# Ledger of designs, part 2: designed miniproteins, single chains, continued (6)

Each design is a single chain, and the fold is of that chain. pLDDT is the mean over its residues in the fold that is shown.

## One batch from the design tools (miniprotein)

Design m20038
Fold by ESMFold2-Fast:
Structure m20038 (fold): chain A 99 residues (1-99)
Amino acid sequence: DPAREYLKKAREYIEQAREYLAKGDIETALEKLQEATAYLAVAEALLSRSLSQEEIDEIYQAILEALKSTRKPLTEEQVQTMIDNLEKSLKELEERLNS
């Protein structure tokens, strides 16, 4: 299941973001959260319909470019809030996959 693979990638990046945030590396934590967000978007699309590899790559690239181009300086608290929100989204998509 392609959706399962992308959910696993998103989870890995969320876990990495937590580790970097714990070390005080807010910038690297944010970069990991951007990757997690892009992979969650791909997984959500895959749960809704079948996608070609080209479509997957287009979604991933579009989300990642948008997040990088609109990046603003964030506080540690704001990054922690992003982690919490992404973990909630990940859990909801994992529940949908297992339904």
Scores: mean pLDDT 83

Design m20039
Fold by ESMFold2-Fast:
Structure m20039 (fold): chain A 55 residues (1-55)
Amino acid sequence: SPEEKVRELRANFDTLSIEEVVERALEVSKLAQEAGNIDVLDEATRLKAAALERQ
């Protein structure tokens, strides 16, 4: 589920590379959009932005 995927992304955020966070966040965002889950979409977007801020 998108909820499980975003939870896993959050739990592993500090151990994943920037590229891995972005790829997983894009996958979660797509699933969240398809499910209409705005909270998960927003969290995935924030995690992606946080990873990209390191560049």
Scores: mean pLDDT 82

Design m20040
Fold by ESMFold2-Fast:
Structure m20040 (fold): chain A 76 residues (1-76)
Amino acid sequence: MELQEAIGAGDYDKAAAILEEEIKKEPSAEKYALLGRIYYAKGDYEKAVEYYEKAIKLEPENEGLKEALEYVKEKL
């Protein structure tokens, strides 16, 4: 999968672009959470927060996403 190859290679710009295209077709909590993680890896903590919040809206009982959001907020 090209997305996973981009992430593994550290090509976060390519990984984000692939995910943004996929989200336009069919959004999911997993895709939003992965975008949050990618923006966190790029040092864009504000966008990381935005995408984790979108993921939590789709899966409000997912404690892992809530913990990830709080962790990212500490970097702001």
Scores: mean pLDDT 81

Design m20041
Fold by ESMFold2-Fast:
Structure m20041 (fold): chain A 60 residues (1-60)
Amino acid sequence: SKLEKLRQRIEELEKSIEELREAIADPSLTELQKLLLEFALKSEEHLKEKLLEEIKKLEE
């Protein structure tokens, strides 16, 4: 179902977000690398919020 696919995508995004948070914590990162990782993290968090909103609309 569409709901099952959306929930699976959220689970995959949560794993990716966790990996990005761990990567950002690396003290050896350059300023540019940190900015790129922070941008990727914000983008994935935003996508997760959009998918959660889509699930909410489908459950109504």
Scores: mean pLDDT 84

Design m20042
Fold by ESMFold2-Fast:
Structure m20042 (fold): chain A 59 residues (1-59)
Amino acid sequence: SLKELKQELLRLIGEILRLIGEIFDLELQGKPVPQSLYDERKALLERMREISAQIDALK
């Protein structure tokens, strides 16, 4: 349903913000950022785009 897709989008936004915070914290500490964090961020952004497209298709 549209409501379920919007709830999933909100959850994904929260996960993306968490990852951005983790990457930023590591960069501020001068620590190497694992490639896996960038890969996870990319995957979540792609999923967010897919859910947004599904929401738009239901209008």
Scores: mean pLDDT 84

Design m20043
Fold by ESMFold2-Fast:
Structure m20043 (fold): chain A 86 residues (1-86)
Amino acid sequence: EAEETAEYKAQIAKGAADMIAQLRQQKAQSTPEVGAQYDAAIDTLRQGEREANAATTVEELRKILQDTTGKAQELAGKALELQKQL
């Protein structure tokens, strides 16, 4: 259903925006090395938003969301671990 696809895209966009805002706050409090990992996570979320906008089915959106969120969380996790070691 086209309405379900539009709603799911809106949820993805909001989730990405909220996560990007949080990552930007964490980056502002970090070192340049840790900040680079947060930048990579933000870029991953932005790329996922572009891919989601091009998707035509809920199944494609679900896969994009899972892949993008997983990669962003991995990068953010690496940033947190690096920050703990400093």
Scores: mean pLDDT 78

Design m20044
Fold by ESMFold2-Fast:
Structure m20044 (fold): chain A 87 residues (1-87)
Amino acid sequence: IAEHIRRAVEAALAGDEEAARRAIEEAAREAEELAREYLLSQGFPEEEAEELARRAGERARGLAEKMIENPELAEEAIAKVEAAVAA
C-alpha cells in the first residue's frame, strides 16, 4: 500500500496525472483488502472488519489525493503512511 501511494506521488511530481490517479485507486483497494484480511485473521467480526477496512481505504485515498495537490508535503505524508502500515 505505501508503495502504491509513493508511486502516485512520484507520478504527480512527474506531471503524469493519469498514472497518479491509477496508483491512488490501487493504493485504496490494496489498503482495504489487506486491512480486511488482517482484521478477519485476528478474529474481528466481519462487520467490524469491513468498516475498519473501508476507513483504511478512505484514509489511503485521502492521503494520496492530498499529496497530488501538495507535492511539497509528499515526503512527510509518505513517511506517515509507511509508519502506519508498519505499526
Scores: mean pLDDT 70

Design m20045
Fold by ESMFold2-Fast:
Structure m20045 (fold): chain A 112 residues (1-112)
Amino acid sequence: ELSEAEKLFGKGLRLFAEGKYDEAIEYYEKALELNPNDAKAWFNLGEAYYYKGKYDEAIEYYEKALEIAGEEDVDALLNLAEAYEKKGDYEKAEEYYKKAEEIDPEKAENHR
């Protein structure tokens, strides 16, 4: 049985897949109001901001997702590296890229 938060998150995912980033953000935020400990919702919120070119917000939400998960997700680490590169913070980008490489070297190499 899907919770109301899971239904809202699922709607956000569909909107994101359609390139409707502003609407996806609205549904992710509604899902997070009901379940603020959903690391996947925070990651997808960050992803939507990244695709809008809002890299500061993307970084903030990716960092919240990692904090909640308690374990470093390679996709989130690589997304953080890309967001920092887009901001011109190459030192932070390299830091996150190397963390991802320590966990999954092949995936990190294929990404960049």
Scores: mean pLDDT 84

Design m20046
Fold by ESMFold2-Fast:
Structure m20046 (fold): chain A 66 residues (1-66)
Amino acid sequence: MTYRVTFSGDVARNVGIVLRLIGEPGVEVTPLSENTYRVTYTGDEAAARALVEELRAEPNVTVEEV
């Protein structure tokens, strides 16, 4: 599954979220712009869905399936 993740607001918080995603097994993160990333999940679908829901719960984060 592939998602576009867009961040706004605090840079330090945004960096923390990106580093967390990069550390996940089966996750590929590709920067598209300063605040926008393509996130591809190649591992367990249930874990991928849980991570996406966690991201959607973050203020100033927009997650769109592509």
Scores: mean pLDDT 77

Design m20047
Fold by ESMFold2-Fast:
Structure m20047 (fold): chain A 75 residues (1-75)
Amino acid sequence: MVAQGLEEVARVVEDLVKRGDLETAAEMLRAAARASKDPEASRTLREAAELVREGRYEEALRLLREAARRQRERA
């Protein structure tokens, strides 16, 4: 199943990262990017997946939260 909303994706990714399940986190981010029809959200999700793969998960989570905030403001 694909995740809806960047904020929920960020929460799930944070939980997976805390458990050390980085491969599942990256896969989830890629699946969410593929399911998203918003080009900006899709790009952000792909970038976050790459950051998680590189072990830069704090940056990935910040990127997702920032994008979620912007998406809400865009209506």
Scores: mean pLDDT 76

Design m20048
Fold by ESMFold2-Fast:
Structure m20048 (fold): chain A 64 residues (1-64)
Amino acid sequence: MAREDAERAKELADEAVRAAKAGDDSKAAALYAAAGILAAAASLYDEELSEEAREYIRKKAEEA
């Protein structure tokens, strides 16, 4: 569970960056929110994986 949620959160962050670069700010915001929710859900099972996913999302947000 935690690993799948963390990996999906990273995937959503990558999609958010693509949406932002394409000018779809509303889609980018929704994808970042979904990524954050999944990263938080991962903390229920594995705090280390959750922290890794949150750092990945943060770095991707800085990239966009």
Scores: mean pLDDT 77

Design m20049
Fold by ESMFold2-Fast:
Structure m20049 (fold): chain A 64 residues (1-64)
Amino acid sequence: LVEEARKLIKEGKLDEAVEIAAKLVEEGDYESAIEIAKEVLEADPNNEKARIILLVAEEQLEAK
């Protein structure tokens, strides 16, 4: 999933990469979701979906 998301980011398919980050959150892999969301935001700082996923994943990771 993480490698696939990175390929999508490289191809400019940021929405598809964000969908993978969302799946990682659903699976409880918050660290990988944070990593992918941050990489999407480096490519597009205004990507609202990536910002939401980053916020949710960070909140869940801190809450444990």
Scores: mean pLDDT 80

Design m20051
Fold by ESMFold2-Fast:
Structure m20051 (fold): chain A 81 residues (1-81)
Amino acid sequence: VAPSLVEQALSQINELGLLINNNAPKEEILKQLDELSKLALQLGVPEEEVKKMRDEIIKAIEENDKEKAKELLSRLRKLVS
């Protein structure tokens, strides 16, 4: 049984959280974030909200603010579910 788009999005959010916690390369984090953004759009999240969330997560990663990134991922989980 293939996972639903919601299940795929939640799985990607969890993986992104692990990458951030493990100090993965920014390139890998951005790649996962791009795939997650596509899934969020397919789930009907407004494009402006997806772009804002993506930009805020990128900024938190650039500032090494793991707590902020975690809060943003929690907010994203609510948007996709």
Scores: mean pLDDT 82

Design m20052
Fold by ESMFold2-Fast:
Structure m20052 (fold): chain A 78 residues (1-78)
Amino acid sequence: MLDGVIKAMIESLNSLSPEEAAKALKLAADTLAERGAPKEVVDLLKEAAKAASEGDWEKMNEYVEKALRLLAEEERRR
């Protein structure tokens, strides 16, 4: 199930412009920080936003996948 969610989110981000993807990822990072997500998850999403703004889709996808997997692991431990 998690892999399907990650794939859908990455496909959605890749359908956006670099600027739109970066904005969406920054919003996600800020929202997760407000909800008490681990700093590492927030930092990974900020790095993904930077990669997106630079047009580096491979790096963006890598950081997004790492952030979502880490977030799922932390939620499982609560």
Scores: mean pLDDT 80

Design m20053
Fold by ESMFold2-Fast:
Structure m20053 (fold): chain A 64 residues (1-64)
Amino acid sequence: MRVVVDAPGGRAAAETIAAELKRLEPDAQVTVEGNRAVVEFEPTEETRRALDNIRAQGFRVEEV
C-alpha cells in the first residue's frame, strides 16, 4: 500500500507523520518530499486507524 499525506505544517509536520507511521509499521518505506510524506507499507488494522486519525486532524491522505 502506498500513501501520500499532505501536511499543512510543512516539512516538520510531514516528518512527524512519517515517523509515527514508521513506528507503527517498522518495515515501512518512508520518503519526505517538502510538505508531503510518502509511505509504502503492508497496512495493519492499527495503521489504518492511525491514517483515519490523521485525516480527522485535517491532513489530506491519499492511497495511490
Scores: mean pLDDT 75

Design m20054
Fold by ESMFold2-Fast:
Structure m20054 (fold): chain A 86 residues (1-86)
Amino acid sequence: SIEASAAAVADQELANIKRIAEEMPSLSPREQAAAIAAMGIYASVIIQSGDKEKAAQAYLYIAEAAEKAGDEELAEKYRKKAEELA
């Protein structure tokens, strides 16, 4: 079904976000900015799937990535987005 396909895509995008967050310390500042932007796009796909729990997890991984990039303001913004979904 379309719903089952959306769930599978959401699982894959969450896995992608988690991997990117883990790789953040190895990236240059330019690569970190691009990675965070890509994570935001993946999180939007998860939101569209309707899985609020996975979307909240995605936002927490983006917050972790932002912290590793030294962007505390962006990290707090994504933590708040996760709280709004929980």
Scores: mean pLDDT 84

Design m20055
Fold by ESMFold2-Fast:
Structure m20055 (fold): chain A 68 residues (1-68)
Amino acid sequence: GPLPHPAAREIARLKTRLDAEGVSPEEQRERLRKLALEHGFDEETAERIAQAPSAADAMRVVEEALAK
C-alpha cells in the first residue's frame, strides 16, 4: 500500500503521544500547529492539522496538503 510522507508520520506520532499522555485539547492544538509550521505548512493547513480529532485525521490532512 502507499507509504505515508515523513511529515505526516511525525505529526501523527506527536498526536498519538499527546493523546496517550492526556494532554488537553488546547495544548495539543498549540503543539501540533507549531510542528506543522516547522515542516513548512502555511497557517491555514497548520490550523487544520492542529484541530484534527485523531492521529489518522491529522495524517490525512498532511497527505492531502502535500499531494496537491
Scores: mean pLDDT 82

Design m20056
Fold by ESMFold2-Fast:
Structure m20056 (fold): chain A 83 residues (1-83)
Amino acid sequence: SATGDGTLSVEGGREVPATITVSGNEVTLTFKEPASAPLPGSTITIKSATGEATATVLGSRAVSDTTVRLTVSDGEAVAAAVA
């Protein structure tokens, strides 16, 4: 598992700041402002001071207006990017 600050972009779009928590293939994103959950099948890119990773969204749930929970294809790569 890993937790860090970074940015999320969906399908090469705008980078949105988020706190990113990774546990296995589950990624929890907490945004500073309301944000839409990425759709299943979308490609996401996570960037931080530590690294960058790209993964496919396999599952998506809006937990609140500012928190989304994703199941991704490669949680280990995302964890390495934020740790």
Scores: mean pLDDT 84

Design m20057
Fold by ESMFold2-Fast:
Structure m20057 (fold): chain A 63 residues (1-63)
Amino acid sequence: MSFEEIVKKLFEKEMTEEDVEELKKMLEEGASDEEISEYTEKKYGVKKTVEEVKRILELYEKL
C-alpha cells in the first residue's frame, strides 16, 4: 500500500481536524521525534516521527 493510501485511511477514520491542528501546534513548538511518536502511538496506535507527521500534514493540506 502506498504512503498516500495509508494517509487517506488514517485521516478518514482516526484523525479529526482538531487532531491535525494539535499536531501542527506540536511541530511549531519544536516537539521531538520521541514526543511525536508517543502522541501518535497513544491516539492512533502507530509510532510516527516528526518527518513522517510533516509529510502527512502536507498531504492533508493538498486534499
Scores: mean pLDDT 71

Design m20058
Fold by ESMFold2-Fast:
Structure m20058 (fold): chain A 65 residues (1-65)
Amino acid sequence: AAEEAKKKVEEYIQKAREALANGDLDTARENLKKALEYASKLPPEDREKYIEEVTELARAVDAAD
C-alpha cells in the first residue's frame, strides 16, 4: 500500500519534471497536484521528503510562469 503510493509519487514527480522541461506548465502543475495527493498518504518521514521535493518543483513552475 505505502510502496504503491511511493511509486505513484515518484512517477508523477518525474512527469512534472518532464513537463516543466518542455515548458508545459499546466501539465507540470497537474502532475505535482497528483504527486502531493499520493505523498500525503505516506508515512511521515517519506511524506516530508516528497512534499519538499514537490514544493521545490512547484516554485520552479511558478517562477517559469
Scores: mean pLDDT 81

Design m20059
Fold by ESMFold2-Fast:
Structure m20059 (fold): chain A 73 residues (1-73)
Amino acid sequence: SAGDELLERARELIKQAEEALKNGDIQKAIELLTEALRLVREGLRAGADPKQASELYDEIVALQRKIMELVNS
């Protein structure tokens, strides 16, 4: 479905955000996670699987918390 395709794209952006964090590019990671969150929300509106969307949301939130820990160091 269109919603599931949006979740697939969000998953790819989450991987890119993790890579950006490993490279020390905090700003790029924030931008990628912001876009991933937008895609998760659009995916839900387009009929994506709610369990998959919830799992991706949790991954985004975990990475955002990691960023907050890094910038408060």
Scores: mean pLDDT 89

Design m20061
Fold by ESMFold2-Fast:
Parts: C-alpha cells; sequence; structure tokens
Structure m20061 (fold): chain A 78 residues (1-78)
C-alpha cells in the first residue's frame, strides 16, 4: 500500500540521516537538505522531497547511490 511504501521510505531516509550525522565529513548543508527532504516526505510533498534529495546527492557524493535509490522509489509514488 502507499502508506506502507511511505513508511519504508521515511525509515530509509531516517537511516541515511543517522549515517550522515555519524560521519564528521558530511557537510552541514547536505544534512540540512536531508532534513528538508524528510519534512517534505512527511507532508507527502514528493516533488519537494525529490528536489532536496537531489541537492544532498550533489553535496555529498558518498550518499549519492543511496539517495538516487530513494529518488527512484519516490518518483514511483507520483
Amino acid sequence: SMKEQKQQLLLSLIGLLIKANGDESTSEEAKKQLMEALDALEKEDYDSAIEHLRKAAELQPGLREDLEALIKQLEALK
């Protein structure tokens, strides 16, 4: 269901935020973009969530693969 898909995506994004916060090399701006994506996803604003995840991927190459996977899953919900 869409509710279960949203919950799984929220958990995945929270996991990436925890990973980013545990890595001292992750930029503050990248963390901000991930937090804004989480807020947008909670509001079911998928377009804004995708935009913030793309910005985070540009700022933090180490997260790019995981973020691109989340973006594809979010686009499938539109």
Scores: mean pLDDT 83

Design m20062
Fold by ESMFold2-Fast:
Structure m20062 (fold): chain A 117 residues (1-117)
Amino acid sequence: TVEEITQEFVEAIKSGDFSVLSLENKKLFSQRFKEFDKDGDGTISKEEFAAVMRSLGASDEQIEEMFSLFDKDGDGTIDFPEFAAGLQIILSDNSEFSEETKALARKLIQYLTDPNK
């Protein structure tokens, strides 16, 4: 189910060990990430990220906080490895991020694993 897939990704991201995910689930997450990328260049723009995050209830401040963490180069795009690394930082047990930001990270994972959004 979508809920089972979402939980597997949350656990994999928290642990930093994606080997716990089946190859099939890794492919599903990559495909959902590509749906985020309307231009097909393998990256998510800040505008695409912001639009999704606003639909999940994020404030502009929370969007800036999360995007700046993901976009290490400051070029306004996020690739898949940067996205995964940023989620790990937010969801880790030692994370200094707010409960609201952690909840948004979980909602974003659910969004990417739910075909119906």
Scores: mean pLDDT 70

Design m20063
Fold by ESMFold2-Fast:
Order: sequence, then structure tokens, then C-alpha cells
Structure m20063 (fold): chain A 81 residues (1-81)
Amino acid sequence: DAKIAALKASVAANPANADAYNLLGLVLEQLGQYADAAAAYSKAIALAPSDAASYTNLASALAKAGDLASAAAALQKAAAL
């Protein structure tokens, strides 16, 4: 997908930009690529660990990918922030 390739290139050019990883995650989730979306949200969290919204987005992507235990852990992190 050209949009995903362009977003991955943008992230590679700006590897410290948490917003770019969150945007990549949202687009991947819209395409049903939940495991890749979770990976993108995890990078955003690594760059901005106090952003509760990134944890809730991660939890949604993980649950849709079938990783319910990691999704529950992400929701607990979001609730604590």
C-alpha cells in the first residue's frame, strides 16, 4: 500500500517523532494490520511514555490482533495515567 510505504518512510526520516508513529498506527489499524499497528503505537509510547491515548490505541490494536493479555496490560497503564 502506497500510503503505508509513505508513512513508514516518514517515520524512518523522523525516528524521534511520536506523532508520526501514532499516525502510522492509526492508518495500519484502519487497514486491518493490527499487529503492525501495535508495533507503531509501541514506538510512540517509547518516545512519549505518559501519553494515555497511545496506550488505549495500543490496547485496541493488540485486542484485535488476538493478544488479550498485552491489551489488558496496556489498558491498566492508560488507566494509571
Scores: mean pLDDT 79

Design m20064
Fold by ESMFold2-Fast:
Structure m20064 (fold): chain A 75 residues (1-75)
Amino acid sequence: MTLEDIGKTTKELEALRKEMLASTPEEAKKLAEEKVQEYLDRAQQLSVSSTLKGYYEALAQIVRLVGEEALRKKL
């Protein structure tokens, strides 16, 4: 895992955040769930000892929590 990996995923998450803010809470949760699956799929392609695998798994957990919070926000 490199700083470039972190930078790339940060930009991906900022793009997701913008889409979620422009969406209904239900749509935002679906967008987050799609991103969770994308990161889990990337993690599955990596070796068990890969730090990048753990990183993608952690990102999936964070995105899942954000999606749940978006659904909880009544607006």
Scores: mean pLDDT 77

Design m20065
Fold by ESMFold2-Fast:
Structure m20065 (fold): chain A 74 residues (1-74)
Amino acid sequence: SPIEEAARALAAGKPEEAIKILESIPEKNALSLTLLGAAYAAAGKNEEAIEAYKEALKLDPTNEAARNGIKRLE
């Protein structure tokens, strides 16, 4: 799946590849938005990372990974 491919790209230290895969997903859920936030952060795109994490929290307010990601970048 695209989410699994993006997670593997991130694990391999390829955040730009992960961003490309995740951006190609036409309908995003909390998991894909959290991974997109992590990929943006790994690429140094802090504003885009915070935006993606905030969108993930709108869909799932209990998402600890997204909340911690925002704290790390702010």
Scores: mean pLDDT 86

Design m20066
Fold by ESMFold2-Fast:
Structure m20066 (fold): chain A 61 residues (1-61)
Amino acid sequence: MEIEELKKKLDEIYEKYKDDPRAFVQAVLELIREAKERGILTPELVDYVSDKLLELEKKLR
């Protein structure tokens, strides 16, 4: 399923770049753009991305 693949890719990006917030944000923006172009930028995916970004923000403060 397309959304499951994107969520898995996001998890991989998070683990790969969790110590590099700049690279993480850039990779997440690319993922969001791809999801939008595919027409699968659903509320579920948006919430999943938002949760990961909030977790990252907590590490910065």
Scores: mean pLDDT 76

Design m20067
Fold by ESMFold2-Fast:
Structure m20067 (fold): chain A 59 residues (1-59)
Amino acid sequence: NAATRAARTAVLQGLAEGLSDEEVLKRGIDAAQKAGADPETARKIAEEVLARHRELSAR
């Protein structure tokens, strides 16, 4: 829960700054881990948040 919120905030902030998808994903993973997620879960959360944003942006 807290990890998902942290990852979403970091991903949206990175995208607003014009960062690459790779840098945005890295920031999302770091934010989720700081919120208490293990590395495996943090990566999955950050990837899902970024994928959802890409889907919305493609329309």
Scores: mean pLDDT 80

Design m20068
Fold by ESMFold2-Fast:
Structure m20068 (fold): chain A 65 residues (1-65)
Amino acid sequence: SEKLEELKKAEEEIERLEKLDREELRELAREAGGDPSVSLEEFEEGLKKQREAIEKAKKALKEEE
């Protein structure tokens, strides 16, 4: 299932990002955003939102199976 593959990739990406410390997150935000106005806190909030979205998607996929 393509949906299952995408969820697995997204989950692995979030797990990888969650293991980064603040310094590593700052470097990643700089690389991804290219905008010096992007705050580290805003980036961290984005990760939390994405984690919640993945959990919701996993529950939805499990219900639809």
Scores: mean pLDDT 70

Design m20069
Fold by ESMFold2-Fast:
Parts: structure tokens; C-alpha cells; sequence
Structure m20069 (fold): chain A 100 residues (1-100)
């Protein structure tokens, strides 16, 4: 799969996750965030240098959405899942920085 296609698909999933968060559908939003991070991880492996800024933007957006879920829920299971996704996004941002 081409890096640009992976980034486009991840952006679509992040947009839908944001909508689900606004609707209070946090469990479904976490599923889409996980899928988006999987695509972003794959994109990081194959992306040329010119796509790294867009990849960084989408990773930061994924982190922000995971943190918003943490602010909106007191459910222990959802909190742990959101923390896991936030840590994954941070890890990918660190990997991306190593390519600069």
C-alpha cells in the first residue's frame, strides 16, 4: 500500500473517531483510533521524507483524540485503552523524530 493512501485512510478514520467522541460513542472511537495508528505505523515504515510532516500532524491528532477520551470518561477499561493508544502515538512520534 502506498504511503499517501495509508495517510489518507488514517485521516478518514481520525475524522470519524472525532465525530464518535462528540456523540459520546467512546468505545467505537477507540477502535477507529487503534486502526488509524496501525495505518500510521505502516506509513512511517515506507513514507518518503516529504510525507513526514503530514504523518507527524496525524500522529499528534491521534494523541489529542486519545487524550480527549481520557477527559470524557471515568470508565476504567476505556481509560486504560486510551492511555495505551496515547503511548503508542507518542512512541511513533519518537520514531518519526529519529528519521529527521
Amino acid sequence: MEAEELLRRAEELLREAERLIEEGRLEEALELLGEALELLERALEIAPEELLPRLEELLRRALELAMRILELTEDKELILRAIGLALRAIGLLIELESRK
Scores: mean pLDDT 87

Design m20070
Fold by ESMFold2-Fast:
Structure m20070 (fold): chain A 88 residues (1-88)
Amino acid sequence: RAEELARRAAELLKEAARELYRAGSPRAPTAGILAAAAEEAARRGDYEEVLSTARALLDLARESGVEEATRLAEEAVRLAEEALRLAA
């Protein structure tokens, strides 16, 4: 189910943003904005935007060096890619 995967991806991005905040990353506010954008995109069924936002947050998590945030964002990208594939 594409909708379920997109919603789960957005949830993981919110968790990744919380891990960045917990780690004291200066990029945490930007990650929060990206996670909120992914959640709204998932609600609209805009799976391309969910994937794009997940990839942006993954890059940010990698730059921040927060391993748990990176792991969560990698899983979110995987789910977003699957959601887009199922929606096609």
Scores: mean pLDDT 88

Design m20071
Fold by ESMFold2-Fast:
Structure m20071 (fold): chain A 68 residues (1-68)
Amino acid sequence: SEALRKEAEELLERVKAGEISAEEAARRLQDLARRMGDEGVLAGAETALKERSKTIVLATLKELLELL
C-alpha cells in the first residue's frame, strides 16, 4: 500500500531525527503493522513498545518497508 509506505517512511525519518519518543513510535508502528496484517512486524512492534526501544522500532520499520 502506497499510504502505508509513506506513513512508514515518515515515521522512520521522525525516529532518526529524534522528533518522537520510543513509546509513540512503537504505537504508530503497531498501527502500521495491524493495517499491513503481518504477524512478524506486529510482534516486532509489540516488543519495541514493551522494551521502549527505538532500535527495535527502526529494525521493525525496515522489515515493514522491505515487505511493501
Scores: mean pLDDT 84

Design m20072
Fold by ESMFold2-Fast:
Structure m20072 (fold): chain A 85 residues (1-85)
Amino acid sequence: MKDVRTAEGLIAIAEDLTEKLKKGPNYEEAYKGAKEWVEQALEYAAKAAENPEFKEEAERLRERAEKVLKEAEEVYKEKKEEKEK
């Protein structure tokens, strides 16, 4: 299903941005991007959930997106605190 594949792709981009957030000097831009891509992924996962056949896949995608967002938030806070010292 297109909505499932789109959500998976957007989550993968957010995961890549979260890794860049850990390593790069542009952590603020990477965090903003990761958050925006997760929000879009959640919208596509919600659309996929409208079809009962894809409800389980959509729920797994939602959980994965929320996990990525939480990790990005934790890394962002750590990087921000290091810079403010």
Scores: mean pLDDT 80

Design m20073
Fold by ESMFold2-Fast:
Structure m20073 (fold): chain A 70 residues (1-70)
Amino acid sequence: LKEKLEKEKKLALEEIDKLVAAGELSEEEAELFKKYVELSVEYEIAKAEGDEEKVEKLEKEFKELVEKYR
């Protein structure tokens, strides 16, 4: 699972970079999407591993990220 999620994360980050290069996404927007992808992947890994403390920490970090950019 972790290896698969890490590969999916890498592909998602590469796609975001391609959208920036094509002028379809700003650098600021790309940074937001990249942070979201990174947090999402870490969250799924923590859930799969049953690490409740890490899940709570990542949920808090995700909420703070979303609220910062509201």
Scores: mean pLDDT 77

Design m20074
Fold by ESMFold2-Fast:
Structure m20074 (fold): chain A 80 residues (1-80)
Amino acid sequence: MEEFRQELDEAAKVFALAARVVILENQLSKETDPEKQAEIREEARRVAEEARGLAKQSTNPDIRRVAEEIARRAEELAEK
């Protein structure tokens, strides 16, 4: 039961991070203010770090793969 709860918690975190990346991508594509663009990129860096951390800590291969994918997208967004 505890093991199942950990998997659900990690899955919830992955979905939350994926949603945050999509929101940030949409915000950055519409933002024309350089200062606000910098804030969005900084948030993307935090999302990338959190996703990388989850990928390293998770023992579930599917969660690790999705977290790594989210991290790459967030890292790319932060560099734009």
Scores: mean pLDDT 82

